# Designed miniproteins, single chains, continued (5): the designs that were tried, part 101

Each design is a single chain, and the fold is of that chain. pLDDT is the mean over its residues in the fold that is shown.

## One batch from the design tools (miniprotein)

Design m19516
Fold by ESMFold2-Fast:
Order: C-alpha cells, then structure tokens, then sequence
Structure m19516 (fold): chain A 98 residues (1-98)
C-alpha cells in the first residue's frame, strides 16, 4: 500500500510539472499574439496542449489508485483536474484568435 501511494504521488508531481509548463507556454503564446507573431503563438499553444494532455493522463493514472490514497491526496487530484480544465479552456480561447 505504501508503494502504491508513493506511485500515485509521483504521477501527481509529474502532472503538476506538466501543468506548470503549459501555463508558461500559454503566457509565451499570449505575448506572441500581442506582437502579431501568430506562428510562434501557434507553436506554444500546441506545446501547451501536449502538456495538458500528459497531465490528464498522469492524473488518470493517479486516480486508478485513489482507494489507497488519503482524502487530502484525492482533493489534490481534483484541484489538478480543475487546473487542467482551466488551461485547456485558455488554449482554446487563444487558438480562436489565430
């Protein structure tokens, strides 16, 4: 059980890293759009989409282990899903400006 909980924590930490990278790529895309650099904006939005996709996959893996996790860890997974949804919505909104 301890090993399983540790595995879930690794997936959660990796998901956070991917969401942090997606957020940074979105900021770079927003800056590129303000400067009229649509090709650079598209590149960063595509990279952000990949990071959100990887984060969702890692969150799903962690969720398969939720019966072995604390309520605090389950809440953290829920917060990561909400963050992924928010970032995905931001990417979609910015792509509509291309």
Amino acid sequence: KEVIEGTARIYILRAKVHLDRAEEDIKKAEEALKNGDFSTAQKYLEEAEKHVEEARKLIDYAETLKKHMSPETVKEIEELRKRADELEARVKSLKDQL
Scores: mean pLDDT 86

Design m19517
Fold by ESMFold2-Fast:
Structure m19517 (fold): chain A 104 residues (1-104)
Amino acid sequence: MVESMVNNMQNTIEQVRQLADQVGQTGSDEDREKLFQSIDTLVGILDEARSRTTDPKKKKQIDNLIVRITDLGRRGKKSDPEEFTRLAYEVVKLGEEAVKIIQS
């Protein structure tokens, strides 16, 4: 179960990175919406990981990452494509941090 969740999270992080690259190239509303949906999917996976976490410290760390990623996604959706791409790369870094917390 943990391995499956980690793999799903890693795949979603990679999808966010690829869509961020695509938004940076095209600037299209369709690609921006796909990027936002991938960030929202990542938040959902993190929320599931949080619900399954019994360690209070890890749960708090995941909560903090959910808040930060949600804020970045919301800000990105309202920004220009170049700024959304920059914010999405920050989401990728935070997602990678979440994987390390879950695996620790």
Scores: mean pLDDT 87

Design m19518
Fold by ESMFold2-Fast:
Structure m19518 (fold): chain A 94 residues (1-94)
Amino acid sequence: SVVLAIRQLPTRGGRTTILVTGYTSSKEAKITVELHDLVTGEREEQEALVKPGETARFRFEIAAGRVVEARVTATYPDSGVVKQVEARFEARPE
């Protein structure tokens, strides 16, 4: 199975961090993370191939005052999308 988690770290120095983790237990999975700024329309995307028993970690820094949506997709290469999670975050000031 695939486990996906998205977490926002506390804002510090006018920035916050969105931390994404992806784990696969049985099959190699491609984990794709898309971060979308809802005000500017800017997108940032990262991906990694994750082997069984391994964890991928993704780190995104965003300025305080932004609103972003994170979309995390896990895909098995031969069978397509197997899990997707989405979350919205506000980068609130300290």
Scores: mean pLDDT 82

Design m19519
Fold by ESMFold2-Fast:
Structure m19519 (fold): chain A 91 residues (1-91)
Amino acid sequence: DYELSEEMIRKLRELEEKLRPEQEANPDVKHAVLIRDPSDPALTEAVERLAAALEKAGWKVHVLEAPEPLSPEMLEELLAYLEKQLARLEA
């Protein structure tokens, strides 16, 4: 129902392209990309919590800042995604 900005989509694609060769060279090193919106404290806290958990699990974390405030729908989907990733680390 909402769309990522063209700038955000481009950054994600560029990062994904760069991470693929690193994944091939170092398959034991896992990479995670997290998006933060500094105007939303709940999302910021969720990103920080997940980043800390991922780093403890041996992941390399990349944090991208949203160029503009995220819509409520985007925030809900992103928070749900972060919660699912955190649950995987707990297992």
Scores: mean pLDDT 68

Design m19520
Fold by ESMFold2-Fast:
Structure m19520 (fold): chain A 100 residues (1-100)
Amino acid sequence: MLSEEKVEELQQDILTSKHPQVRIESVLALLKENIPFKTEEQYEAAVALIEKYVDENGNVIYDEKSKFGGIGTPLTMELYRLFGTKPKENALKALEKLKP
């Protein structure tokens, strides 16, 4: 189980991190542990991150250097592990269950 301090760190990183990778990793960490969002703002930011950076096949594109040839392979694998063959659709559905 994640510590309360670590949960608060992840929840803040969703809103405040300048790195899209860190923000997406924070969303997936909370989803993996079924931890609810503390605020509507955190929930809406998490939904927007999945909609913006995850394609229908679960490919994650968040690094400008990877925009044309790189995939967020570790995050793509985690999405498939958690959500199967419809990773974006299933991730968004899972997020609805974690509303504050």
Scores: mean pLDDT 74

Design m19521
Fold by ESMFold2-Fast:
Structure m19521 (fold): chain A 94 residues (1-94)
Amino acid sequence: SAAMEKAREFRDEILKKAKEVLSEEVFELVEKALEEMLRNFENMSPEEIRELGAKLMRELYAEMKKKGVSELEILQALTALQEFVDFLLELKEE
């Protein structure tokens, strides 16, 4: 679908920017979270997208905290995921 193509293009844009500021380990965590959002996108309502985004945000925060990631890098990683969730919601609500 056109929405899926736009979602993939925006994922690639976010990951390109994230690669410049995140460590390899944190980048891989963000990439996995964005892929999970994208995998479920077509079959989810806006509310389900918000709920999955919130869950992944919490899981990403917890994993980064456990790994001793800096506060700045945590903020950058969470911002990347939130930007993707917001973009998917915009596409879904038209």
Scores: mean pLDDT 88

Design m19522
Fold by ESMFold2-Fast:
Structure m19522 (fold): chain A 107 residues (1-107)
Amino acid sequence: GKGRALALAQAAIDALKNGDYETVKRYLEELARLIESDDEEVQIAAGEALVYVTKKFSDNEEVAKAIAEAVVRAMKSKNPKVQELARYAREILSKNEKGKKALEEAE
């Protein structure tokens, strides 16, 4: 449920601090899948988790690409709240030069 999405975001941030970018990519893929689930509360929690990870994003090109791919997938959500969260994450990511490039490549 909601707690799983938040725990996944925290695990992704911890992996980011350790430079474990392959683990970050796996957690971002799992967050994207939770956003695509049929449970509205899980979708919203995963969207909030994606925003949280995006705010903690360092200056790593591979992680920027993984976040951009998750954001693009979230923007296709039929849930208006998830779309709002995805747009916010996109705005945050676009203020970083590597993030902006990753968004252009993912779209």
Scores: mean pLDDT 80

Design m19523
Fold by ESMFold2-Fast:
Structure m19523 (fold): chain A 68 residues (1-68)
Amino acid sequence: SVEEGAAAGAAMGVAFARMIDPDYVPSYEDSQRAYEAAREAFEKTGSIRDAMLAGAQAAVESAKRRKA
């Protein structure tokens, strides 16, 4: 469902974020942001794939901001 897609997207994003910064640990706020991005994508498209990609993108962007 949407919750599973959002969770998968967030997990994928964390994996990519650790490629940028191995010491990166997502905060609750980072996880919440990724989840909300995934849910919004699903509401617009009805696609679990799009939800996962949106969640992953949000998580990676959070990591990049911390690294900068």
Scores: mean pLDDT 72

Design m19524
Fold by ESMFold2-Fast:
Structure m19524 (fold): chain A 97 residues (1-97)
Amino acid sequence: MIYRGTVTVTIVAKTKEETVDKTFQFIQRAHEIASETGVTMVGTELGGIRQSELGYTMTVTIEVEGEKDKIEEFGRKVEQAAKELGAASVEVKIEEL
């Protein structure tokens, strides 16, 4: 059975430049983790820069497809990577196709 994983991450920083840099670092790391776990990246959606109480934020949504166990491993590793980059929020959703 093929599953779809959706990871939504909100990156936060004090400046627009730092927010953009951290967001692209996260996307690069997510691609690396996808290759390591053997999932297929099928979508990457990038939101605009927003100013909030937390500073400058940018939301990225990454969609992957693969076997359930591989998507679960991808989600765990990506959530950890996002937290290490200081993400304000991380959501992982897994659904059967």
Scores: mean pLDDT 85

Design m19525
Fold by ESMFold2-Fast:
Structure m19525 (fold): chain A 73 residues (1-73)
Amino acid sequence: SMSEEIKKIQQTLKDKKNKLEQLDAEYDAEVRRATREILAEHPDLSAQERFQLLRDRLAPVRKKYEEEKKKIL
């Protein structure tokens, strides 16, 4: 029935939303971890210098996040 097809579509959309939220949470956790690690490794550097190191360290993490997001969408 049309009602059954609509429910199936709604479930698929909910599953995609849940996967995206989990992926976002995992990415945010990696950003927080990298930020703490760089601060611990380089307490003598300026905030600007640590930010540049963070960007470099997160570049492959960001790329993987974007690729995984495309697979879900």
Scores: mean pLDDT 87

Design m19526
Fold by ESMFold2-Fast:
Structure m19526 (fold): chain A 87 residues (1-87)
Amino acid sequence: SMEEVRAEMARLLAEIRAETDVARRLALAQEGADLAVKHDDEESLKALVAELLTARARSTDPAEAAAFDALVQQIAARSRERWAALE
C-alpha cells in the first residue's frame, strides 16, 4: 500500500540522516530513490536530494563530495525522466 511505501521512505530518510558511513549513506539513498521513482513519490525524492545536498555541504573530503554530487545528478536525471517537469 502507499502507506507502507511512505513508512519505508520515512525509515530510509531517518537512516540516511543518522548514517555516518558515506558508502552506506549512498546505498540507502539509492534504495530510497528506487522506491520513490517506482511509487511516483516525487516529494520523497526531493527530500532525499535535500539530505544528500546537506551531507555534501558538510563533507570536507573531495572524494566524498564528488560521490554525493554524482548521486544527486543521477537522481535529478531520473526525476526528469519520470515526471518530465523542469523547475
Scores: mean pLDDT 81

Design m19527
Fold by ESMFold2-Fast:
Structure m19527 (fold): chain A 95 residues (1-95)
Amino acid sequence: STRLGKLVEVEREGARAAVRALADGASYEETVRIAADAIRRKAEELGLKLSEEEIRAIAARLVVQADDLLAQGLSPEETLQRIDQLIQQQAQLQQ
């Protein structure tokens, strides 16, 4: 995979973790930690080097996006689908 392709996979894993944690009633701070842990594990699996600052920034952004969509009344499944679309759109703009 390209570096961009690996970033997309990492962000998708973070989004999945964030949506699940929020749906289960986790706090913002706990959800950021959970999403950051998921991002870190996926980055390690893919051989993608990310700093702890980059991991936390990605996690925080994904949690804010997930929380906003859930607050608008989207289901967890709809929220994840919407975030996946946003990740794909952002990746296209970076190519």
Scores: mean pLDDT 88

Design m19528
Fold by ESMFold2-Fast:
Structure m19528 (fold): chain A 62 residues (1-62)
Amino acid sequence: SLMEKVFEIAYRVAKEELEKGLSERQSFLNAIDELRKQGIPLTPETYKAAKEGVKKAKEELE
């Protein structure tokens, strides 16, 4: 689904950014920018899926 793709993109972006020492907040913003660059509509559902992807990346690095 589109939301699964959003989650995966946000997870990958956040994992790389968190490994570089960026905050969860900055990683989330960078993930949203990546979704925008890929032409994905920024809806409440998209923000929720992206937030979950970022959370998973942070959980795995802690």
Scores: mean pLDDT 86

Design m19529
Fold by ESMFold2-Fast:
Structure m19529 (fold): chain A 72 residues (1-72)
Amino acid sequence: TVGEIMEELMELAKALKEAGEFTPENAELLGQAYDAIVAGDYATAIAALRELAGRVSPEAREEAEEVIELLE
């Protein structure tokens, strides 16, 4: 559900903040994913999340991959 996806996005944001990786660039990618999900454009959301996952620590990457799995 969209609510389940949003909850996982919140956990991803929390993981980024805890890792010190909630940078303007990473926040922008997270925001792009959020806007795309709200618009029903899951392909764009997955692309933004995959870019984010490639740039962050393993712990934050796992959270990003969980969101991607829900969108696929």
Scores: mean pLDDT 85

Design m19530
Fold by ESMFold2-Fast:
Structure m19530 (fold): chain A 98 residues (1-98)
Amino acid sequence: SELDKIVDELIAELSQENPDLERVKKLMEELIEKSTDENIPEILIRIYDAIASNPNKEARKEVLNYLQLLLAKSDIKIEETPELTKAYLKAFFWANLE
């Protein structure tokens, strides 16, 4: 699937110590455009986990903030699950604390 490829490329970039933030932003934009209400929660869990695991605090913060802006501007509806909430809070913690 094209969406699966975009997710894999985004996770691979986010696994770099110094990710290309412009590439990350473009991949996130494409991912949100191609996502559905049904598949977005599982995709977001993977992205939040990747953000939380990146060793660069500035990258974590910028990526998380941009993702939240994209989601706020999209028509996509995200159903909150315990797993999604946990992944988000972990990413938020590491984005705001080293």
Scores: mean pLDDT 86

Design m19531
Fold by ESMFold2-Fast:
Structure m19531 (fold): chain A 71 residues (1-71)
Amino acid sequence: MTKEEALEKAAEIAKEVLEKAKKDPSLQSYEKIKKELYERIAPILKEAGFSEEEIKEIVDIAARVIAEAIK
């Protein structure tokens, strides 16, 4: 898997997490969003050759964007 393909898959997962969080108030915390994103996205990014530092940064950015969007 290329890094570009991994980022596309990560974006799709982030959209799914956003839609799920919009429907379930118990999932609307930044920490819960970040945890779900990390668990689903990190294996994909790691397989594509991203470092742990890069994965954490990507997940943090995505979690912040989702948390802001559900306000």
Scores: mean pLDDT 82

Design m19532
Fold by ESMFold2-Fast:
Structure m19532 (fold): chain A 115 residues (1-115)
Amino acid sequence: SSVDEVIKGIDDIIDLVQKAALDTKNAEKLAEEALRKMEEVAKKAKETADKLSSDSEALDKLSRALGEAAGTILTAYEMNRQKFSPKALEALRRAYEIAEEAQRYLRQKRDESQA
């Protein structure tokens, strides 16, 4: 399903961010890959949410997964501020902002589905 594809994409992003924290030499490449993946997944999450307008449970599941991605990215950013390159930190910061914006969009759609 589209929901399962978005969840898998979020899991892939979390894995990339965790790998960046463990391998600081490849952190920039991994963080930039996570950002590209986050842009794709956020777009698909919003498109999926538009189709799920009455499915508050599916919307809640997607919103929670986006929140988990945002939290993981923010933690990696904060804990590695002295270890990561400025480009890696900028990629994580952008990925975090995209994840947060997508989660807010999903919460709004969930609230509208219960009106």
Scores: mean pLDDT 88

Design m19533
Fold by ESMFold2-Fast:
Structure m19533 (fold): chain A 80 residues (1-80)
Amino acid sequence: MEEEKKFYKEFLKEVIEQLEKMRDYARSLGLPEIVEKLDEAIKKLKEAIENNMTLDEYRKVLDEVRKIVDEANEEFLKKL
């Protein structure tokens, strides 16, 4: 259980780094609404790392973040 929580915390840190890069890309494309959504996702992940959540709570946070990432990717595709 605790080793699994440690895995999720490390994974969330990696996801934050990827989202920060994605946010910078969205900013370069002039997509302020996507930048805002990605910033919200980053904040949720940082809060999840600082709080000792259950595995189910970590999964729910990741599901919400995945939805935001999918929306961002759809807007990126429209700009290509």
Scores: mean pLDDT 80

Design m19534
Fold by ESMFold2-Fast:
Structure m19534 (fold): chain A 120 residues (1-120)
Amino acid sequence: MEEIERLREEAREALEEAAKAAVEALKLRELSQEETSRLIGMILLLIGDALELEIEPPSREAELEMLRSIRESAAAVARELEELLKKETNPEVKEALARAVEALRRAVELLSEAIRLLEE
């Protein structure tokens, strides 16, 4: 139990770190209008997922479903940000996007470990 709660908290922190880094990329305004709109959508998704991790699940099955859903969202956002990173030429925006991707990869790993422990 305590180990799963720790992993869930660390995953929440990683999602919040990813959202913050994505906001920094947005603030630098080196992105196209289409990329800006897409990035805002991804930031809102990450904030929503982080908030869900703060809510006590009513059952182990509900917790498993939540963790799997958030892991899938985090992995999808990481892939989208990696595509933006490949196209980016501004070093400050590249650094912010790279930090967001790294934080999301950590979130996916933490959520995967929490899911594994809950399934045992």
Scores: mean pLDDT 83

Design m19535
Fold by ESMFold2-Fast:
Structure m19535 (fold): chain A 90 residues (1-90)
Amino acid sequence: SSDDIIQRDDQFSQYINNGDYDGMFSQMNQIIDLVSTINPQYGQQMRDQQDQMQSTIQDMISQGVPQGDIYDFTVRQSNQMMDIVLQAIA
């Protein structure tokens, strides 16, 4: 339901705010699995974005990018992915 997705988004935001990127990616995989059962095309789009996001975050960490900049990138990407979720359940 929409309420379940909102609750998952709240938990996802909590992982981002705590800098727990492993928890964030784990929760993101659960959201992507749900979206894939509703709309496989949006699910695939989210998986492609997740792969790019994970690769980019790893590169940023390896290059010594400040945590604040990694956080800002993560928030922007997460907002884009949530827009896909909202479209999938509309």
Scores: mean pLDDT 78

Design m19536
Fold by ESMFold2-Fast:
Formats: C-alpha cells, structure tokens, sequence
Structure m19536 (fold): chain A 96 residues (1-96)
C-alpha cells in the first residue's frame, strides 16, 4: 500500500516523484503503475525512469517545459484520486 508521495518540481521540465510504500513490492508496483499512467497520458512526450530502493520508489520524469504545469496537475490528481497524501516542492536542480 502507498503511504505518501512527494513531487519535486525542478527546472527544464524535470520532475521527481518519491513514493513511500509499505514494502518493496508495493513500492515497485506503485512506480510501474505511475510510469504506465504517464505513458498513457503523455506518450513519447514524457521520459520516465523508475528506481526502487527498499520501500521507496523514485520516478524521474522529463517533459517539454510547456507541459510542466500539466504534468504537475496530472500527478496531484492521480495521487488524490487514490487518497494518497501528496507534498509538492519546487527546487532549482534535480540530481538525475
């Protein structure tokens, strides 16, 4: 089960989503589910990489700058529809 998500909005259409789940399998599944939903919504306009470490999945997303706000709104709505608490942060750089 997913416990929370943190959306970190960086420059140049880069967004990092950190998903905390009850265990590693739940984290992996949550990361893959999000990747599939982003691919369904944005297609080739979004690049998505999923990394899993313990009970945490980190989803790195890149879109054209013009789609940044649409992607952030989509992510907020996605987690809200599942009843998952979401934090949104803006930063000047993202590590990946």
Amino acid sequence: MVEKAVITVGPDGRIKVEITASDEEAAKQAGLDLQNEISRKFGERASVVVEVEGNKATVYIRVPKSLRDELVAFLKDYFASKGIPVEVREVESIEV
Scores: mean pLDDT 82

Design m19537
Fold by ESMFold2-Fast:
Structure m19537 (fold): chain A 59 residues (1-59)
Amino acid sequence: MEEALRQMKEIGKEYEKKMKEAGYDTKVEVSRAGETTLKVVITVGDEKYETLVNVEEAY
């Protein structure tokens, strides 16, 4: 879980960087939503997209 959370946050930061360089005001937030679930929120201007990612970790 911790490893998946760390990697997803890193991917989110790289995505934010690329989008901002392209002229889009973008924010990516990654948080833990459950035992095996991550919550990813992407905000672009006034638009907000939310998804849940299941990472199925046994420990």
Scores: mean pLDDT 75

Design m19538
Fold by ESMFold2-Fast:
Structure m19538 (fold): chain A 90 residues (1-90)
Amino acid sequence: SSMAREQELKELIEKAKKYVEAAEKAVETARNTIESGGSRSLYLTAVKGAEESIEKAKEYAEKVKEMGDEESAREILEKVEEVEKRLKEL
Protein backbone atom coordinates (compact mmCIF):
# COMPACT_ATOMS: atom_id res chain seq x y z
CA SER A 1 0.00 0.00 0.00
CA SER A 2 1.02 3.66 -0.40
CA MET A 3 1.19 4.08 3.39
CA ALA A 4 3.46 1.03 3.79
CA ARG A 5 5.82 2.42 1.10
CA GLU A 6 5.84 5.85 2.83
CA GLN A 7 6.68 4.18 6.17
CA GLU A 8 9.50 2.16 4.55
CA LEU A 9 10.91 5.35 2.98
CA LYS A 10 10.74 7.15 6.35
CA GLU A 11 12.59 4.27 8.05
CA LEU A 12 15.32 4.26 5.36
CA ILE A 13 15.79 8.04 5.79
CA GLU A 14 15.99 7.62 9.59
CA LYS A 15 18.56 4.80 9.21
CA ALA A 16 20.70 6.90 6.83
CA LYS A 17 20.60 9.89 9.22
CA LYS A 18 21.58 7.69 12.20
CA TYR A 19 24.59 6.37 10.25
CA VAL A 20 25.63 9.94 9.33
CA GLU A 21 25.41 10.86 13.05
CA ALA A 22 27.40 7.73 14.01
CA ALA A 23 30.08 8.62 11.42
CA GLU A 24 30.32 12.20 12.76
CA LYS A 25 30.72 10.91 16.35
CA ALA A 26 33.37 8.38 15.24
CA VAL A 27 35.38 11.13 13.47
CA GLU A 28 35.14 13.27 16.64
CA THR A 29 36.31 10.27 18.72
CA ALA A 30 39.28 9.74 16.34
CA ARG A 31 40.22 13.45 16.55
CA ASN A 32 39.91 13.46 20.36
CA THR A 33 42.06 10.31 20.53
CA ILE A 34 44.85 12.04 18.54
CA GLU A 35 44.58 15.21 20.68
CA SER A 36 44.65 13.28 24.00
CA GLY A 37 47.59 11.09 22.92
CA GLY A 38 45.47 7.94 23.00
CA SER A 39 46.58 4.65 21.46
CA ARG A 40 46.88 4.06 17.70
CA SER A 41 44.53 1.06 18.22
CA LEU A 42 41.75 3.33 19.61
CA TYR A 43 42.30 5.79 16.75
CA LEU A 44 42.14 3.04 14.08
CA THR A 45 38.98 1.56 15.67
CA ALA A 46 37.29 5.00 15.53
CA VAL A 47 38.41 5.56 11.89
CA LYS A 48 37.08 2.10 10.92
CA GLY A 49 33.77 2.89 12.68
CA ALA A 50 33.49 6.15 10.72
CA GLU A 51 34.25 4.39 7.40
CA GLU A 52 31.68 1.63 8.06
CA SER A 53 29.00 4.19 9.07
CA ILE A 54 29.75 6.30 5.94
CA GLU A 55 29.34 3.18 3.75
CA LYS A 56 26.00 2.32 5.42
CA ALA A 57 24.75 5.92 5.11
CA LYS A 58 25.55 5.84 1.36
CA GLU A 59 23.78 2.46 1.02
CA TYR A 60 20.60 3.77 2.68
CA ALA A 61 20.76 7.05 0.71
CA GLU A 62 20.85 5.01 -2.54
CA LYS A 63 17.76 3.05 -1.39
CA VAL A 64 16.01 6.36 -0.58
CA LYS A 65 16.85 7.58 -4.11
CA GLU A 66 15.59 4.30 -5.66
CA MET A 67 12.26 4.84 -3.85
CA GLY A 68 11.97 8.26 -5.56
CA ASP A 69 13.07 10.69 -2.80
CA GLU A 70 16.07 12.20 -4.62
CA GLU A 71 16.02 15.39 -2.47
CA SER A 72 16.38 13.51 0.85
CA ALA A 73 19.05 11.26 -0.70
CA ARG A 74 20.98 14.33 -1.95
CA GLU A 75 20.81 15.99 1.51
CA ILE A 76 22.13 12.81 3.19
CA LEU A 77 24.95 12.42 0.63
CA GLU A 78 26.00 16.07 1.10
CA LYS A 79 26.34 15.44 4.86
CA VAL A 80 28.29 12.23 4.12
CA GLU A 81 30.72 14.24 1.92
CA GLU A 82 31.29 16.70 4.80
CA VAL A 83 32.06 13.80 7.18
CA GLU A 84 34.40 12.17 4.61
CA LYS A 85 36.28 15.50 4.30
CA ARG A 86 36.69 15.70 8.10
CA LEU A 87 37.88 12.07 8.21
CA LYS A 88 40.44 12.77 5.43
CA GLU A 89 41.76 15.78 7.42
CA LEU A 90 42.70 13.51 10.37
Scores: mean pLDDT 89

Design m19539
Fold by ESMFold2-Fast:
Structure m19539 (fold): chain A 83 residues (1-83)
Amino acid sequence: SLEEEKERAWRKAALFAYTDPEKAIEYVRKALGDEAAEIFKRAVEKAKTVPDKLKQQSILDVALHLIREKKPKEEIDAEIDKL
């Protein structure tokens, strides 16, 4: 089903978030659409500005969690900015 395909895409987004974030962005797009992908892309760009690898991973994890929970863009951006 389409729901199963979206769920598989979401699992792949989580799988690739740390190792290939550009690929993860495209899986977010397949799972939740263009707006969700653009929100995650901003989190990826912020993570790139941080030299600490664990902090980079935290930014990506927080972004994926809030995107999955369908939080507003403004709330997601604010939570990421605190990291």
Scores: mean pLDDT 88

Design m19540
Fold by ESMFold2-Fast:
Structure m19540 (fold): chain A 55 residues (1-55)
Amino acid sequence: SMEKEQQMNKAGAEAAKKVLDEIKKGKTLDEKERDQANTKATQAAVKAIKEVEEK
């Protein structure tokens, strides 16, 4: 349903933001750290989306 799709998108965005905020807390990221942070944020978003989808 559209509601579930909206919940999935929101969960993914929130999970990604939380991971990025935690990694960036108090420091500027170099190129390698930025790429790792983006990878971890993407993985967290995918996981959060799947959890909402399976619910």
Scores: mean pLDDT 79

Design m19541
Fold by ESMFold2-Fast:
Structure m19541 (fold): chain A 77 residues (1-77)
Amino acid sequence: SSSIYLPIELYKEAIELAKIPDEKALEEAKKKLKEGDKIFNLLLSTANVPQSLVDEYNKLKEEAKKAIKETEEKLKA
């Protein structure tokens, strides 16, 4: 189902937005990360998600968090 790939899509969108050194793009990246986390948590509670997808969710979540932090630090300097 396309819905079980939604956290992957949202985290990838967050990563791409975080690459743009702009405050509005950074806020949109943070929003996509939060939406991804919400759907990830919902799917873990309501669906039988394969371990390989859970691993991919965690990998992309950490990558998105890192990208957001790096761009946030650059914009504050």
Scores: mean pLDDT 86

Design m19542
Fold by ESMFold2-Fast:
Structure m19542 (fold): chain A 78 residues (1-78)
Amino acid sequence: RVRPLVLVSKFLKSPDGTYVMAVFRGTRDGDTVTGTVEILTFDEKSHLLSRETSDPITVPSEEEAQKLVDQKALEKAK
């Protein structure tokens, strides 16, 4: 049975004063998770500056999907 899944990274502050978060949107079928990662950037006043969406990704678990989301946010925040 296919289940919808949404995972969110921590809200990270970049050295330039912007904030970054990543969101995984997809489905879980058994243990396998398939979806896309959205990277959102906000200014200091919480205005949305940018939105980047990945190509579809398949990972073996929700835990791996959460790690991927956290990693993408960290990469953008540097």
Scores: mean pLDDT 82

Design m19543
Fold by ESMFold2-Fast:
Structure m19543 (fold): chain A 65 residues (1-65)
Amino acid sequence: SKEELEKAFEEIKKEIDSIDDPAARTRHLLRFLEELRKRFSKEDVNELMTRINKYISEKLKEKEK
């Protein structure tokens, strides 16, 4: 359970890094999250979303500089 969530986060992080197009990245991410919600609780998926948003924010900050 917890290990599966960590693996999911690692996979999502690599997907975000491999896709430069923001629109394509968002589309892939949303599809992945829909599948995760069917296998994990909403609370666990929501926590993953928070971590993903933090990662994206840091990348955007670097782009602004």
Scores: mean pLDDT 73

Design m19544
Fold by ESMFold2-Fast:
Structure m19544 (fold): chain A 98 residues (1-98)
Amino acid sequence: VTLSPQTQQQLDQAIQYLSSLGNTGLGDITPRSDSRINSNQLGRQVSQRSGSSIIHIVSANTSDGNTIILGSGGQLSNDDILTLSRLVGQAANLHSQS
């Protein structure tokens, strides 16, 4: 998927923030529907366990049906989740405007 420079810049900020928390960080744009993401198109956090680790996924839907996803292999605080949700939501909105 070809991103606008503004969308990529905003997503890069989210990835940098995640990296600053000591997480493994994964930023991705996937043209898929995820049944765990509701239709309210707001950044959403999903937590799942993998062994002794908690994986956090923050995602936002774009108006064209794409999903922007950012993941972590580490523990996140509620404040970190809210910050990432805001940044991913901003990236999704910029993509929808492009």
Scores: mean pLDDT 67

Design m19545
Fold by ESMFold2-Fast:
Structure m19545 (fold): chain A 73 residues (1-73)
Amino acid sequence: SGAEEAARGVIEWAKKNNDKETLKLAEKVLELAKQQPSTSKAIGYLIIASGAAGIGDHELARKYVEKALKELE
């Protein structure tokens, strides 16, 4: 799903940047995304988080992963 793909993107960048906090949150999002249909909000938040992580904005990446997690809880 779109949320799974976006969460995997965040995980890859978090591993590359050694950002363990964002990695742990993104792994939780990935597990929830596997268990339920994706929402457009969750996908949108994860796309923003992946983009932020890709440019090294760790604070913005974490913020949007947290928003995606809350949407899927």
Scores: mean pLDDT 81

Design m19546
Fold by ESMFold2-Fast:
Structure m19546 (fold): chain A 96 residues (1-96)
Amino acid sequence: NPMEELLERVREALTLPESQAEESQRMISEALREGVENYFDLIQENRKSLSQEELQAIVERARRETEELRAEHPDLSDGEVAILRNMRAAELLVNL
C-alpha cells in the first residue's frame, strides 16, 4: 500500500533529532517527489480534464480518507496528515 509505505518513510524522517532537521526535510521531499514524478504527466492531463468542482471533490475525498487514517493512527501530527492528504489527492487524480 503506497500510503502505508509513505507513512513509514514520513515517520522515520520526523523521528530524527532536531540536529538532523535538514536530513528529515530531504527525506520527506524525496518521498513526495518520487510519488509525484511517477505519475506527473497523468496527473497533469487528468487535472486539465476536470472542472474546479470535480477537483474540489477529489481534495475533499482525500481529506476524508486521511482523517480516517488519522483515526487509526492517532499519533500522526498535523504536518504528517497534510503530507498524506496531498499524496492521496495525487493518487485519486491518477486513478480517475
Scores: mean pLDDT 72

Design m19547
Fold by ESMFold2-Fast:
Structure m19547 (fold): chain A 78 residues (1-78)
Amino acid sequence: SAEAEIEAKMAEVAELVASLSEEDQKAVREFIGALQRAARPAAEAAAQTPDGEEQLLAIAKELADAALAKAREAAARA
């Protein structure tokens, strides 16, 4: 399922981040935090709509993809 894909991607992000230096861990976490803050208005709007679950899942997948790409970039640089 899409939910399982998101969970697997976030688990990979967590493993990659744990393998990084303290400085790179901070950079990746700050990036993820910025993505979450940017997505918040859309996520809040989706949560208030009858068909919002599909939109929330799409937002979560987008965030997971971006977080994974950033974590992989940091790991490849290390």
Scores: mean pLDDT 81

Design m19548
Fold by ESMFold2-Fast:
Structure m19548 (fold): chain A 78 residues (1-78)
Amino acid sequence: MKVRITGPDGKVYEVEGETPLEALEKALEYAREQGWPDEVIRALENAIAGAKAHPEAAEVITGMAERDVNELVRKARA
């Protein structure tokens, strides 16, 4: 599973995991390391919690998190 996020610097970051949950956890680590906005970190944390609670929906949750994070980053750049 791959998550693609456009960071506040305008660069595209691709995070790959063997599972949707691993991809989300790696994306969260990366967001924290890069100092991305707290709203982005919270969105990723919420997605991880959702994926853990509903493994059957983890792929859908990961796709939604990718969209939400990219929208939050885009708004933060304005």
Scores: mean pLDDT 77

